Designed miniproteins, single chains, continued (5). Designs and how they scored, part 88

Each design is a single chain, and the fold is of that chain. pLDDT is the mean over its residues in the fold that is shown.

## One batch from the design tools (miniprotein)

Design m19052
Fold by ESMFold2-Fast:
Structure m19052 (fold): chain A 107 residues (1-107)
Amino acid sequence: SMEEKFKEKTLELQAEALRLVQERPLSRDEIIKYAEELYKKLSKEFTPSQVGRILAETIVAMLLAQTGDLREALRESREIIKSLNLSEEAYQSAMETLERFERLVEG
């Protein structure tokens, strides 16, 4: 199913992204470039809503691995997502995903 493909692809991409940041810290510009390429690839296979969710989850995971601070990771992720020039649907989904993570910080 599309949902099964989405879940498998999300896990693969998150594992790849985490591996990159574990090898060395990435600059903001490097994360933006990675996210832009990821957006381009994902948009060929998934809905805008699914793409927004994967992008937000992947960017947060990368920044959390680098900062060790979920609040800082969320702040920086929001700014990166704004810079990606996403479609309205992908942007809304990405922001909803960030709000879900923000609830973990507040709880």
Scores: mean pLDDT 83

Design m19053
Fold by ESMFold2-Fast:
Structure m19053 (fold): chain A 88 residues (1-88)
Amino acid sequence: SLWEGAVKKDPNNIGALIALGLQYRRQRRYGTSGRYYVRVADILESRRRYKQASVMYREASRSYRRDGREGRSRRLERRARRLERLAE
């Protein structure tokens, strides 16, 4: 797809990674969606964009909850909360 091609050329293309996360969520492929949101969150965290990273970890958490991966969902929620505190 267009977005997969963009990510292949630039693995840190946040816009394309978000588009893929949304695309896979619409297809009810929640585990795959969660992986893309985690990738976005990790990139943003590495760039010290803690507020935005927190939002993306929460999006990943929601996808993993829909995928039945409750433990992973809870770990991502804890990470998001920690980053919210760092952004304050």
Scores: mean pLDDT 90

Design m19054
Fold by ESMFold2-Fast:
Structure m19054 (fold): chain A 80 residues (1-80)
Amino acid sequence: AATVAALQATADRASALYKEAVEDFKKGNIEEAKEKLKGAYRLLQGLADRARVLGSPVAERFEQLADEAKKGYEEAEKKL
């Protein structure tokens, strides 16, 4: 279904942003890491909300990942 394909594409984008943020953090690019983690957080929140509407058990997993991304960008903010 088109909806499932759209969710997967969004999940792949969130994963890519998170991985890029980790690499930026390692390189000392803390501002870039923060912005990418904020982006991942927003995408993951959208995924959690949509998964919940669809009755999918993966909604809780996306909520957990969103919380982790939020903690990550808050930690990055503290280092700036």
Scores: mean pLDDT 80

Design m19055
Fold by ESMFold2-Fast:
Structure m19055 (fold): chain A 75 residues (1-75)
Amino acid sequence: AEKEIAELKAKKDEALRNALAALAAGNETAMQHYAEAVVHYEEAIKALEAGDREKAKEHEKKGEEYIALGNKAWA
């Protein structure tokens, strides 16, 4: 649904901002994890647009996992 895509885009944008902030601070590990989250959210959006809800959910879960890893490395 359009609403679900908008939500994933918001999560992707936040992950991208966090990756750029980590890069600026010289935290390469945090930057890499946030960048991986961006890739997974992009793949979730593509899967959802193609009607593959299971694949979209799998990538959204992986995106959230990488956000958690980025946050841990960022602290």
Scores: mean pLDDT 87

Design m19056
Fold by ESMFold2-Fast:
Structure m19056 (fold): chain A 70 residues (1-70)
Amino acid sequence: SDKEKAEKATEEALKAWQELRTAIANGDQAGFDAALARLVKALNEIHKTKYGDEGLKKVLDAMGADEAAA
């Protein structure tokens, strides 16, 4: 279902976001490129579902919380 696809894509986006942050902290250019590509792919999959707004909000909220903690 669209909900299951959105949930899986949201999980993947959150995972890719953490990998991206780790790559930035470590100066890992290859890890940065891979994590960014995965994040963009996951965000596009969320956008294609009926739950795009909900999924994108979860990712943005997580990004905002991580920035506030840094």
Scores: mean pLDDT 80

Design m19057
Fold by ESMFold2-Fast:
Parts: structure tokens; sequence; C-alpha cells
Structure m19057 (fold): chain A 104 residues (1-104)
């Protein structure tokens, strides 16, 4: 096996893991739809922050991008939860910036 193919497979695995984690966070937010949008966004922010503290800056950026993409998709698919998922996008971006700054 070529080293380039191995690097491509490793990069794909990291993206696939981030997408799976992002989907899990979005599905948990959907299950908590009886709470206020602000409460749901804060819960997702805390979960993201705890996970990001265990990740490298690069892995944190990949997870942030995945979660923002999944939240955007969920907002388009469920218009009744659009406000919640837009707040999740903002909260996650802020949490990612805070974690990256602490690692510098």
Amino acid sequence: ASEQKKREEEAKALRDEAMAEARAMVEEAKRNAHLSPEEIAEAVRERFRERAEQLSPTETAILEAALRAEATKAAEEQPELRETFLLIREAVTEAADEVVKKQL
C-alpha cells in the first residue's frame, strides 16, 4: 500500500468520525426540542467544548465544520427548529475559537 493512500484513508476516517459525532449532537438537540432554543444551543456548546478539549486544533476545526454543516442541513429539513440550529452554529463557532485560543 502506498503512503499517500494511507494518508488519504486516515484523513477520510477523521472526517467520517467528525460527521458521525456532529450527527449525534444534532439528533440529541432534536430529542430536546421541548426546551428553549437557547437551552439546547448551550447544551450542544458544552458538549462540543468538552470534546474539543480532547482534540487537536485541526481536529477541532474539522468537528466545527462538520457540526455547522449538519446544523445547517437540520435547519433546512426542519423549519420549526431553524432558530435552534442557527443558535447551535453560533455557539459552536464561539466555543471552537475559545478552545483554539487556550491551546496557543
Scores: mean pLDDT 80

Design m19058
Fold by ESMFold2-Fast:
Structure m19058 (fold): chain A 66 residues (1-66)
Amino acid sequence: MLTPEQVAEGVGAFAAASGADEAAAEASRKWALQNGEKLAQEIMDAENGGRKAGEIGRELARKAGG
């Protein structure tokens, strides 16, 4: 299982890879850490609904940036 900290690092790294600057990527990572329990639940719900991990990661990065 991914830890909330690993999920947060993934969100920040994905934001950076998607063209976000360092400050925006760090803000996304921090948001993910603060919402770790909620994000873990959303990931579990999405996996139970048959969604693929790549789709879940992309959606989380979008939510963190909005």
Scores: mean pLDDT 67

Design m19059
Fold by ESMFold2-Fast:
Formats: structure tokens, sequence, C-alpha cells
Structure m19059 (fold): chain A 90 residues (1-90)
């Protein structure tokens, strides 16, 4: 179903975002790569938020709304970390 598809995509995007955060944190000596990995994490968390928002519209589930908001917060945190790494690299 569309709702199940949105959930599966959101969960996959959260996982990919977390993997990018881990890569950024493991390779702190290369600030350019660190910034790129945090930017990729932000991108995936943004996609996860959109998928949960789409699922919320289909299901009316407040849990999906909360998960979308959590993904948005993670996106913004990753964006700030990417920007900080870029400024330090410059």
Amino acid sequence: SAAEGAKALAEEYIKRGEEMIQKAEEDKDNLERTASNYAAAAFYYGLAAQAYEARHKLTGSEEDKEKAEEARRKMEEAKKKAEAARKEAA
C-alpha cells in the first residue's frame, strides 16, 4: 500500500542518514569529507520527514507526524554540522 511504502522509504532514509552521520564522525580529520557526509545525512533525513508526512496524510497517525518532526530536527542538526565543517575547512 501507499502508506506501507511511505513507511518503508522513511525507515530506509533514516538508516542512510544515520550511516552518513557515522561516516562523518569517523573521518573528522578530513573536514571537506566530513561536511559532505553531514550534508548527505541532512538530505536523507529530509526525505524521511517527507515520507512520514505523506504517511501521516494517508493514516492520520500522530506517531507519523512526530516521526516527521524528529526527522526534521535531525536534518537541521546535520545541516548545522555540515556548515560548521565547511567553515573550518575554509
Scores: mean pLDDT 87

Design m19060
Fold by ESMFold2-Fast:
Structure m19060 (fold): chain A 59 residues (1-59)
Amino acid sequence: EVKKIKEQGEKNIKKIEDLTKKSAEQMSKDMQPKVLDSGKVGVETARLRTEAEARKAAE
């Protein structure tokens, strides 16, 4: 179960990263840093959530 949680979390993180990159590239250059920063926050939040769920499942 822990393995499944981590795999799903990693897949979600990759999707967030890919969508963030694509969105940033479609934005004007001065807006790209903000889009990338928002994506980094989303990735970190998803990672922390996945780790918390994995820890609870491992108990």
Scores: mean pLDDT 76

Design m19061
Fold by ESMFold2-Fast:
Structure m19061 (fold): chain A 64 residues (1-64)
Amino acid sequence: SHMMEEAYELAYKVIREKLGQGQSLVDAVLAARKELEKKYPELSDEEISLILQRALDEIYREQA
């Protein structure tokens, strides 16, 4: 869905920005989770976790 795609893009962006600023992976993921909870309150904890996992998998593949 459009919302899930936008949520994924946001998670990817936040994690990459935080990692680029020298944040740890754990802190980058926590920041992305908080951003998703604020912007997409309709998403369940499970959906947020799946979005974050997908974003991390992509970042590891791209090494960016």
Scores: mean pLDDT 85

Design m19062
Fold by ESMFold2-Fast:
Structure m19062 (fold): chain A 75 residues (1-75)
Amino acid sequence: MTAEEHLQRGLAAAEAGNVDEAIEHFKRALELDPTYRAARMGLYALLRSVLARDPTNEEARQLLAEVEALMKKLV
């Protein structure tokens, strides 16, 4: 499965409300291509919504920090 395929599946999972599946697909897309802006933005938006509902989610908080760091380095 390619980074693009993971992005497509992540977007579909997010639309269906399958948050955990969406996160895993976006993470996998970024593991395959860390410069993939669409996957970074998708994961960023999803993690922000997860933390708005559950601020104690340490995995989501850690992933959000990693995504923000990647976005800053690529500007």
Scores: mean pLDDT 78

Design m19063
Fold by ESMFold2-Fast:
Structure m19063 (fold): chain A 98 residues (1-98)
Amino acid sequence: LEKVRELQKKAMEIQKKIDSLLAKNPEKAEEVRKLLTEMYKAFTNGDEEKFDEIYKKLLEVTKDDPELQKAIREFYEVMKELRPYAVQLRKKYEELKK
């Protein structure tokens, strides 16, 4: 699970960067945080369609902040790389629990 730990650390670093950028733009902070929370929920539920839908919404909301939008894109890419591992871990957990 070394690769998973690396990706999780990278996602956490990007999240800290997003939080710092949102602190400079409090008007957008509430909407972006809400969308990020929904995106994470879709990710943990394995809802790929909802995850991609929320990502598109995040890009639209951050369109006039290129630095924040870049951080959002980086976060999306890392979460996509984590997706196969999250799905496999969830499947293994369900098989062991049943």
Scores: mean pLDDT 78

Design m19064
Fold by ESMFold2-Fast:
Structure m19064 (fold): chain A 68 residues (1-68)
Amino acid sequence: SEYEKLFDKYDKDGDGKLSKKEFIEMLQKEFGVSKKKAFELFSKYDKDGDGKLSKEEAIKALEEVEKE
């Protein structure tokens, strides 16, 4: 999907997960989301509590942003 392409673009270290910094940068540059809202979305979708978002978690967050 297009969201998977965005995920791969911002997965700078290639570990298959987005760091908090990479996720926030993606939302700000691609969707114009504020840093505060991006932090709230990161916290909401970080279900593993590991401080990173899996591809599935990141895609769900992007779907929420697109619907607003």
Scores: mean pLDDT 77

Design m19065
Fold by ESMFold2-Fast:
Structure m19065 (fold): chain A 78 residues (1-78)
Amino acid sequence: MVVPEFSEEEREFREKAFLEALEKAKELGVNPAVALREASKILDMPIEAVEKAVEKIRAAKSKEELLEALKEIPNIKP
């Protein structure tokens, strides 16, 4: 199979970030459908943007903070 742009390590990092976002959302009581919709955007982001998204997700201490972090995912840039 051809891997055009992402190494296995980069793909694993994105998948780990996506799962971490979903687990954090579950812990803080974010609606699962909203969490899945917003967090799935991580899978198509540049690695630098994924790193910034993970930092924001980890910093969130409340449902409101996590919702803001998740909604900003598509707007996070390197």
Scores: mean pLDDT 73

Design m19066
Fold by ESMFold2-Fast:
Structure m19066 (fold): chain A 61 residues (1-61)
Amino acid sequence: SAPPPLSLDERRAKRAAFAQELTKEIQEALASKGPTPENIRELFNWANEKVAEFEAELAAA
């Protein structure tokens, strides 16, 4: 199989930036809506979709 064009360091940098952004969005949503089980479940599903989208984009690079 062909190696990915991005280096390991580049991938780590992209993941770190994404993680920081996602963490801020999660913190904002919890502060806005409150940490109820319902809101946590919705945030978990939303975050999983964001992670899947990011990893798919990174894998395609």
Scores: mean pLDDT 80

Design m19067
Fold by ESMFold2-Fast:
Structure m19067 (fold): chain A 65 residues (1-65)
Amino acid sequence: SREVVRVPLRFNKLGVDESDLLDAIREVRAEMERAGELASGGDIEVEVKNPEDGRVDLLFYLVPR
């Protein structure tokens, strides 16, 4: 996997919304598809990182192939 985009989600509120996480993933994927980053049949992998308490980072990887 290759790291292409890093999206820090805003978790200033109590708890982490899964719907917010899914929406962010969907939006990034759609933008990359429109920009021609995703080849026909390609996709995106996402890793969730917790660098510190109360913070969540989404790392998006373009998976060629």
Scores: mean pLDDT 61

Design m19068
Fold by ESMFold2-Fast:
Structure m19068 (fold): chain A 66 residues (1-66)
Amino acid sequence: AGSAEKGKELFEKYNIDFVARLIDGKLVGPNGELITAENAEEFVNSLKPPLSEQEKADLIAFVESL
């Protein structure tokens, strides 16, 4: 299972804010798409730096917490 707290730390650490932005507590992708629990896995898997399965789970949990 993922940790939303650790996912937030990873979001900041890997500068994921350069590819997605938090607007009014919602995560918006580079094309203006809303990133939610439904598409969180697809978004995380699209990230270019190699992430461990645990780091991916933590990032997904963070997106789901928004």
Scores: mean pLDDT 72

Design m19069
Fold by ESMFold2-Fast:
Structure m19069 (fold): chain A 86 residues (1-86)
Amino acid sequence: DAVKEAEESILEAAQKIAENPIGEVSFPVVGADGKLNTLTVTTNEDGKAEIKGVTSSGKTTTGTIDGKKLLEQAKALLKKKEEELK
């Protein structure tokens, strides 16, 4: 199930982001077409995060988000998933 594989990848990425709020974190995401994509998040010292997505076809997508908001979302996702597992 591509959706569940993507969810697991996002959960692992959330853990890495929560542990390393500054720096670069990359994680694989399985798209709806079943192909492997790579999502990279780079957070700078100003607390801003740049998101770069690369599809299996080489297409790139970029965006910027508040690194503090990203860290809070990552921690919330981890807490929610831990409660669901236990």
Scores: mean pLDDT 65

Design m19070
Fold by ESMFold2-Fast:
Structure m19070 (fold): chain A 72 residues (1-72)
Amino acid sequence: MLEKLLKEAEEKAPELRAKALALGFTEEQAEQMVQNYKNLLLRREEIEEKARTSKDPIERSMALMALSSLKI
């Protein structure tokens, strides 16, 4: 699973960077967006576990929002 997530991140990273630059973000900001996306993918298992097991509605909501951002 982790290896599949890393492949997904590598495939999406160039596209995400290009889109950020096209929107007028700096190269540094575009790289930060790519790093945030990779961090979300790498933490996906942890976030999914919180979404399933957390009884705190705030934690569950935050986990679901983080997972939805991966649809970029």
Scores: mean pLDDT 71

Design m19071
Fold by ESMFold2-Fast:
Structure m19071 (fold): chain A 90 residues (1-90)
Amino acid sequence: TEEEILDFYEKAVEAAKAGKDVQKEFQVGDTTAAFIRDNVAKGKDAKTILEIGKRRAAKAIELGVGLDKLPKADLLALEKEAEAEVAAAA
């Protein structure tokens, strides 16, 4: 559910801020763990990171590809588009 996904992001963001291994703690892939760590380092909160993540995932679905199959440059491009959309919606 939406609430369960937000709860995950809140816990993962707290773990990242505490210097814990997000990938190990939450049994997630490196793409997801890196995304959370990088956005926590940028000072984003859990709700903002979740909204960016949702928009990035939706863009990848529209392209018919998994996020883990995209080159790093393409992942960063989708993330920038998602960040701009979240900022415009705020």
Scores: mean pLDDT 79

Design m19072
Fold by ESMFold2-Fast:
Structure m19072 (fold): chain A 82 residues (1-82)
Amino acid sequence: MLKVGDKVKVKLENGIEGTFTVTKKLGDNVFEGTFTRTDDGGSVKAIVTVEKKLSDNVFEATVSIIGGDETGSSKATLTKLP
């Protein structure tokens, strides 16, 4: 499972990709951190809820964006980085 300081590659259902850096563990499957988009380098606060473990380094999750005036949730695939 994810730990504080872990980085994961995120692929959102809408095709947006980025890196999520875990800054806080909120629960067994719930993590707060910073989501940084690959295309423009923009960073927002996000909460990731891990729904299913697909492999040792791949997870199905829901990503909730908290930063700015937009609050939205999307399904995502997470890949844990080395």
Scores: mean pLDDT 78

Design m19073
Fold by ESMFold2-Fast:
Structure m19073 (fold): chain A 85 residues (1-85)
Amino acid sequence: SSLEKVEKIIEEAREALAQETDPARIARIRSRYLAALHSELDQESAEIFTRKVVEINQKITDPREQGRALIKAAEELVEKEKKKK
């Protein structure tokens, strides 16, 4: 899997989310980048991320907070993947 692609997706998601204040657009940004991240993660990381998405969706209702939590979860997965090398 291309770690550089995952890092780029996370950076783009963080930037897009930081500049947006409309809840509907935040939800769209979240959905789009979540799909992109899932497609680039290896199977193990994708399974961990999927479980984390379910947890976040159960605890957080606000799209803005969900987006921030999802970016943080993806960043944590990248950190773990970097340490495998």
Scores: mean pLDDT 74

Design m19074
Fold by ESMFold2-Fast:
Structure m19074 (fold): chain A 67 residues (1-67)
Amino acid sequence: TDQVLQLIQQSRQALRQGDVESASQYALKAGELAGEPELGEEAVKALQQGDTKKALSLLHELGNRAV
């Protein structure tokens, strides 16, 4: 689960820097590695739509499921 949490952390960091593309790539990989690909895809959709609050909420949920 450490790798999933690291990817989520990197996704959040990319978001703080306004790098939506990198944030999306990290979120997708985190979802796949956590066995929650649908949740990862949902987070990517929120990121691409500029819904930062929804994206952060989904990343938080993904982290909870990875533990």
Scores: mean pLDDT 83

Design m19075
Fold by ESMFold2-Fast:
Structure m19075 (fold): chain A 92 residues (1-92)
Amino acid sequence: EAKELAEQARTGIRAVEETIAWIREAEAAGRLPPALAERLRAALEEARRLFEEALRAAEKGDAERAKRLLEEAVALLTAAMRAAAAELEAAL
């Protein structure tokens, strides 16, 4: 269980880093408003911190804490992506 949670946390960290890179490229290409790009990067950075803390908890064998932190990270990302989608739709 703890090993699986650690793998999930590492996957989350990689996904966040790739998404941050994509956001920078999209902003540079004029596909994202700068203010929205900054808010998304802030949310992704916070999610990365939660994933890193989840990884540390999993490595220490604290499966309960790791699960909670993973849930918080996913909830934060879901809320941020939903808000971004609504703002982009309104801008169209």
Scores: mean pLDDT 83

Design m19076
Fold by ESMFold2-Fast:
Structure m19076 (fold): chain A 68 residues (1-68)
Amino acid sequence: SDETLERVKQSLSDVARWLYSQGVPEDEMKEYLEKLVDFLSKRFNLSEQEKEELLNYTYKLIEELVKE
């Protein structure tokens, strides 16, 4: 559902910002968040399309954080 996807995106955003604040390198942050997307996709029974959307969202978040 859209509500589940929005909650998962919020969790990914919160974790990404926290990892960045702790000085975690971009490559390690990417690996961690990719694993988190896989975990959350399985937990919430998300489709492969929704999982791909979350991965794309995560990569965009990392790009935005690193640009600063």
Scores: mean pLDDT 85

Design m19077
Fold by ESMFold2-Fast:
Structure m19077 (fold): chain A 68 residues (1-68)
Amino acid sequence: SPEARLQALLDEWMRLFDEASRALAAGEDVSPILARMRELARQIGTLDPEVAAELLATVDWLEAEVRA
């Protein structure tokens, strides 16, 4: 179902967010994780554009943290 698909994508988002947070704390390269998160947000946006907008804002925040 679309609902089950959305939940699976959101579960993957949470895993990537945790991975990105860990990598940032360790001073590791987060660029490939952020790229995967953007692609995942695009997929989520085909099902729920409002949620996707919030997730993209989170990626933008993480990218700003990398540059700080």
Scores: mean pLDDT 86

Design m19078
Fold by ESMFold2-Fast:
Order: C-alpha cells, then sequence, then structure tokens
Structure m19078 (fold): chain A 62 residues (1-62)
C-alpha cells in the first residue's frame, strides 16, 4: 500500500540519518568543514523525515 511504502521510505531515511551521525562523529575532530557539511545534510534529512511523518499521519487519519 502507499502507507507501507511511506513507512519503508521513513525506515530508510532513519537508517541514512544513523549513517550520517556516524560520519559526523568520524569527521568532527579531523575535517571540520566536512563535519559541518554533513550536519547540514542531517538537518535536511530531519526535515524530510518530518514531512514523511506528516504524510503517514494524514493517511492513517483517513
Amino acid sequence: SPLDQLRETKAQLEADKATLDAEIARHAGVDPARAAWLRQQKADLDELISRVDELIAEMEAA
């Protein structure tokens, strides 16, 4: 269903976020510019996850 596809998408985005957290931690003391860029990518990903959560909530309410 479209709802199941959104849940799978959210799970993948959360997995990607966990990978970004690990990469940020790896770079924080070595490459500050790379770490800053990765933090921006994480912020963008958090916004996308929030949008997917809203869509899931709307579909569950219908």
Scores: mean pLDDT 86

Design m19079
Fold by ESMFold2-Fast:
Structure m19079 (fold): chain A 65 residues (1-65)
Amino acid sequence: AESNETIKAIQEKLLELGFEIYGDVDGVAGNTVKEIQRQLKEKGYYDGDIDGIFGPATLEAVSKY
């Protein structure tokens, strides 16, 4: 299962890499995760659904970026 700590760590890493994160680094999924998925899909690293769930597919796409 995904944890708020995992999401928070990824949010912090993505901010450092220059991704646009909406709101604070608080471990909350939803709109922030959807925006990350959208950007990764545009770059060709993510082919899954934009569902706002931070799963293994989204994590792998972030890792490849």
Scores: mean pLDDT 66

Design m19080
Fold by ESMFold2-Fast:
Structure m19080 (fold): chain A 62 residues (1-62)
Amino acid sequence: SEEEKILADIRKIYEELVKKNLPFTEENIRELAKKIGSEEAGDRLIDALKQMEEVRKKARER
């Protein structure tokens, strides 16, 4: 499915960020997404980072 391809591309972006020791910023994610040819994967990863902030907030509330 297209979702599986997007998830695979997200993993590639994540691996490149880790390999190059780059900070997980929207700018770095977008640049790597362009190199991989998957703007959707970059957008999805940025959204996931925002969702992680919500999860952290929920953990603090509990």
Scores: mean pLDDT 79

Design m19081
Fold by ESMFold2-Fast:
Structure m19081 (fold): chain A 86 residues (1-86)
Amino acid sequence: PSEEVLKEIEELLEKAREALRAGDLETARRYIEQMTELYLSVEKDPKRKAGIEKLLEEALRALEAGDLAGALNYAQLMLKDVKELS
């Protein structure tokens, strides 16, 4: 992805982290979903797409369980995967 897209993904992740710290799980979910949609729109490698989709599923499951630490961990793994593209 472009530098601008990576910066937007990082900004969405930070907004998700702030929402999680505030206990706003719905807002955190929306930012994580937006970040994932943006990543999937620019990623061409099918294996990387499958990996990020799995991390999204795990993050959403953690959010449904109220597992803040788990949700943050999966969001950080998504960001790490995206940064490895640069």
Scores: mean pLDDT 77

Design m19082
Fold by ESMFold2-Fast:
Structure m19082 (fold): chain A 82 residues (1-82)
Amino acid sequence: MAEQIRRLAEQVKALARELGDELAVQLAEEAIRIVDNGGDLIQAAILVLGAAQRIITKDPENERARELYDEGVDLMRQIYQS
């Protein structure tokens, strides 16, 4: 689970950097920091979802951001079922 959230956060961070969204980059970096420190995976997932949602809000037609958001929702569901 932690490795999946970290990978998703790196993908959201890369997309945010490509789009020049510094706040979305910071949210994704904070999620990576939480995972790397063995912190709360729910908090990390929320930050990743927030970063992806921010991109979707600015660019609703961005299919990559929607894919990453949906993956984050699935990971969050898995955490709550654990």
Scores: mean pLDDT 85

Design m19083
Fold by ESMFold2-Fast:
Structure m19083 (fold): chain A 85 residues (1-85)
Amino acid sequence: MDLSELMRLIDEGRLSDEELDRLVAEAARRLGVGPATAERFRRALELRRENPDMTLLEIGEQVGLAPSTIRRFLETLSELYAERR
């Protein structure tokens, strides 16, 4: 799952804010990162929703995350989303 696919699921109402919060927290646990990093990733998603033309690099700079970290979260979220089926 890439960032655009995740944003599409959110915008289509296929992921609620509560469900997204739960999945992000689980992804952070699987990746071995703390809650501050999970919060930064959530802020990255909010920025993308507010500014759909922002690049992954620009989003990362605003929230203090490397693009590779955002990609790792997206990969883990994709796995968790598939497991819920």
Scores: mean pLDDT 79

Design m19084
Fold by ESMFold2-Fast:
Structure m19084 (fold): chain A 80 residues (1-80)
Amino acid sequence: SKEEETIELLEKIVEALEKEDYDGLIEYLAELARLHGVPQEDIDALVEKYRKFIEENPEKFKEMAKKGIEKLREEIEKLR
């Protein structure tokens, strides 16, 4: 189901964040957006924006990612 696919992608996003796999993170975020009907043009724009942010602000992104992991784990548990 779409809900099960969403949970699977969120779990992959958490794993990518924990491993500092930012390429995987961007790929899974794009797949999640596509699953929820976001137009490809908007996905492409977001991917470019986030790649730039990570490149220009690696330390800030790492700090935000740490906090994001905790919040995402809580959201995954609520969806189960």
Scores: mean pLDDT 82

Design m19085
Fold by ESMFold2-Fast:
Structure m19085 (fold): chain A 67 residues (1-67)
Amino acid sequence: SAAIEKGRELYATDPEFRAKVAEFVEEHREEVLEGLRILEELEAQGRLPDGAAVYLGAVKAYLAELP
């Protein structure tokens, strides 16, 4: 998905956006993880809006960097 890749690219290239994503995920971890499940289900159904896909890409990029 182009929108998911855009979210990943923004996370990789924009330090301010990266910091905001990290802060948001750590502050709202349970809600983010539950929302991620819903967004992944919408992606599987081909129903994920572009804005939500950008968010999904950025959050997944952050989570992939955790040990």
Scores: mean pLDDT 80

Design m19086
Fold by ESMFold2-Fast:
Structure m19086 (fold): chain A 95 residues (1-95)
Amino acid sequence: SEALEHLEEAIRLLVEVARRLAEVGTPEALAHVEEALGHVVAAKEALQAGDREAAREHLEEAIRHLERALEAAPPELREGIREALEKVERAKEAV
């Protein structure tokens, strides 16, 4: 599934971004990235179970958290968050 491939890429990017945010000490941005990661994982599980509506709702929440993470993140980490956001948006389009 194209959606599942985008979600797997988003998970990899978000895990790395969370690690870097923790190293820099940006707790607000980190909290939003962790919430987005939780929603991306839930969307993947919903999609694998055939629940496309639940998957879309989780992806919408992930997008909202990533937008808030971008506002709170230091400039040097915003590109990684934007890449993850793009993958989540592409996954939502493919659901």
Scores: mean pLDDT 91

Design m19087
Fold by ESMFold2-Fast:
Structure m19087 (fold): chain A 90 residues (1-90)
Amino acid sequence: MEELVLPAAPPEAYSREEAIALARRHLEEAKRDPENAVRHLTYAALWLSLADLDGELLTRAAERLQEAALTGDREAVEEARELIEEALRA
């Protein structure tokens, strides 16, 4: 789906609010589509990185998503989601 893919334009073409809105959409899709949660959360983290949010939390989320992609560990997926949601609140 075009609306849920990686950003195709330079960061300056997206407002911070637009990037955050797309990240929130991906977070909701991860909850509705748990089979593809790693992909949805990866896209959420990418959109938040364009919004210049907490890079440390997003890096830790990426590490958990990498672990989940390699092992299928659901706990790593949940930890990544919590880190992304925390970055949104910070």
Scores: mean pLDDT 74

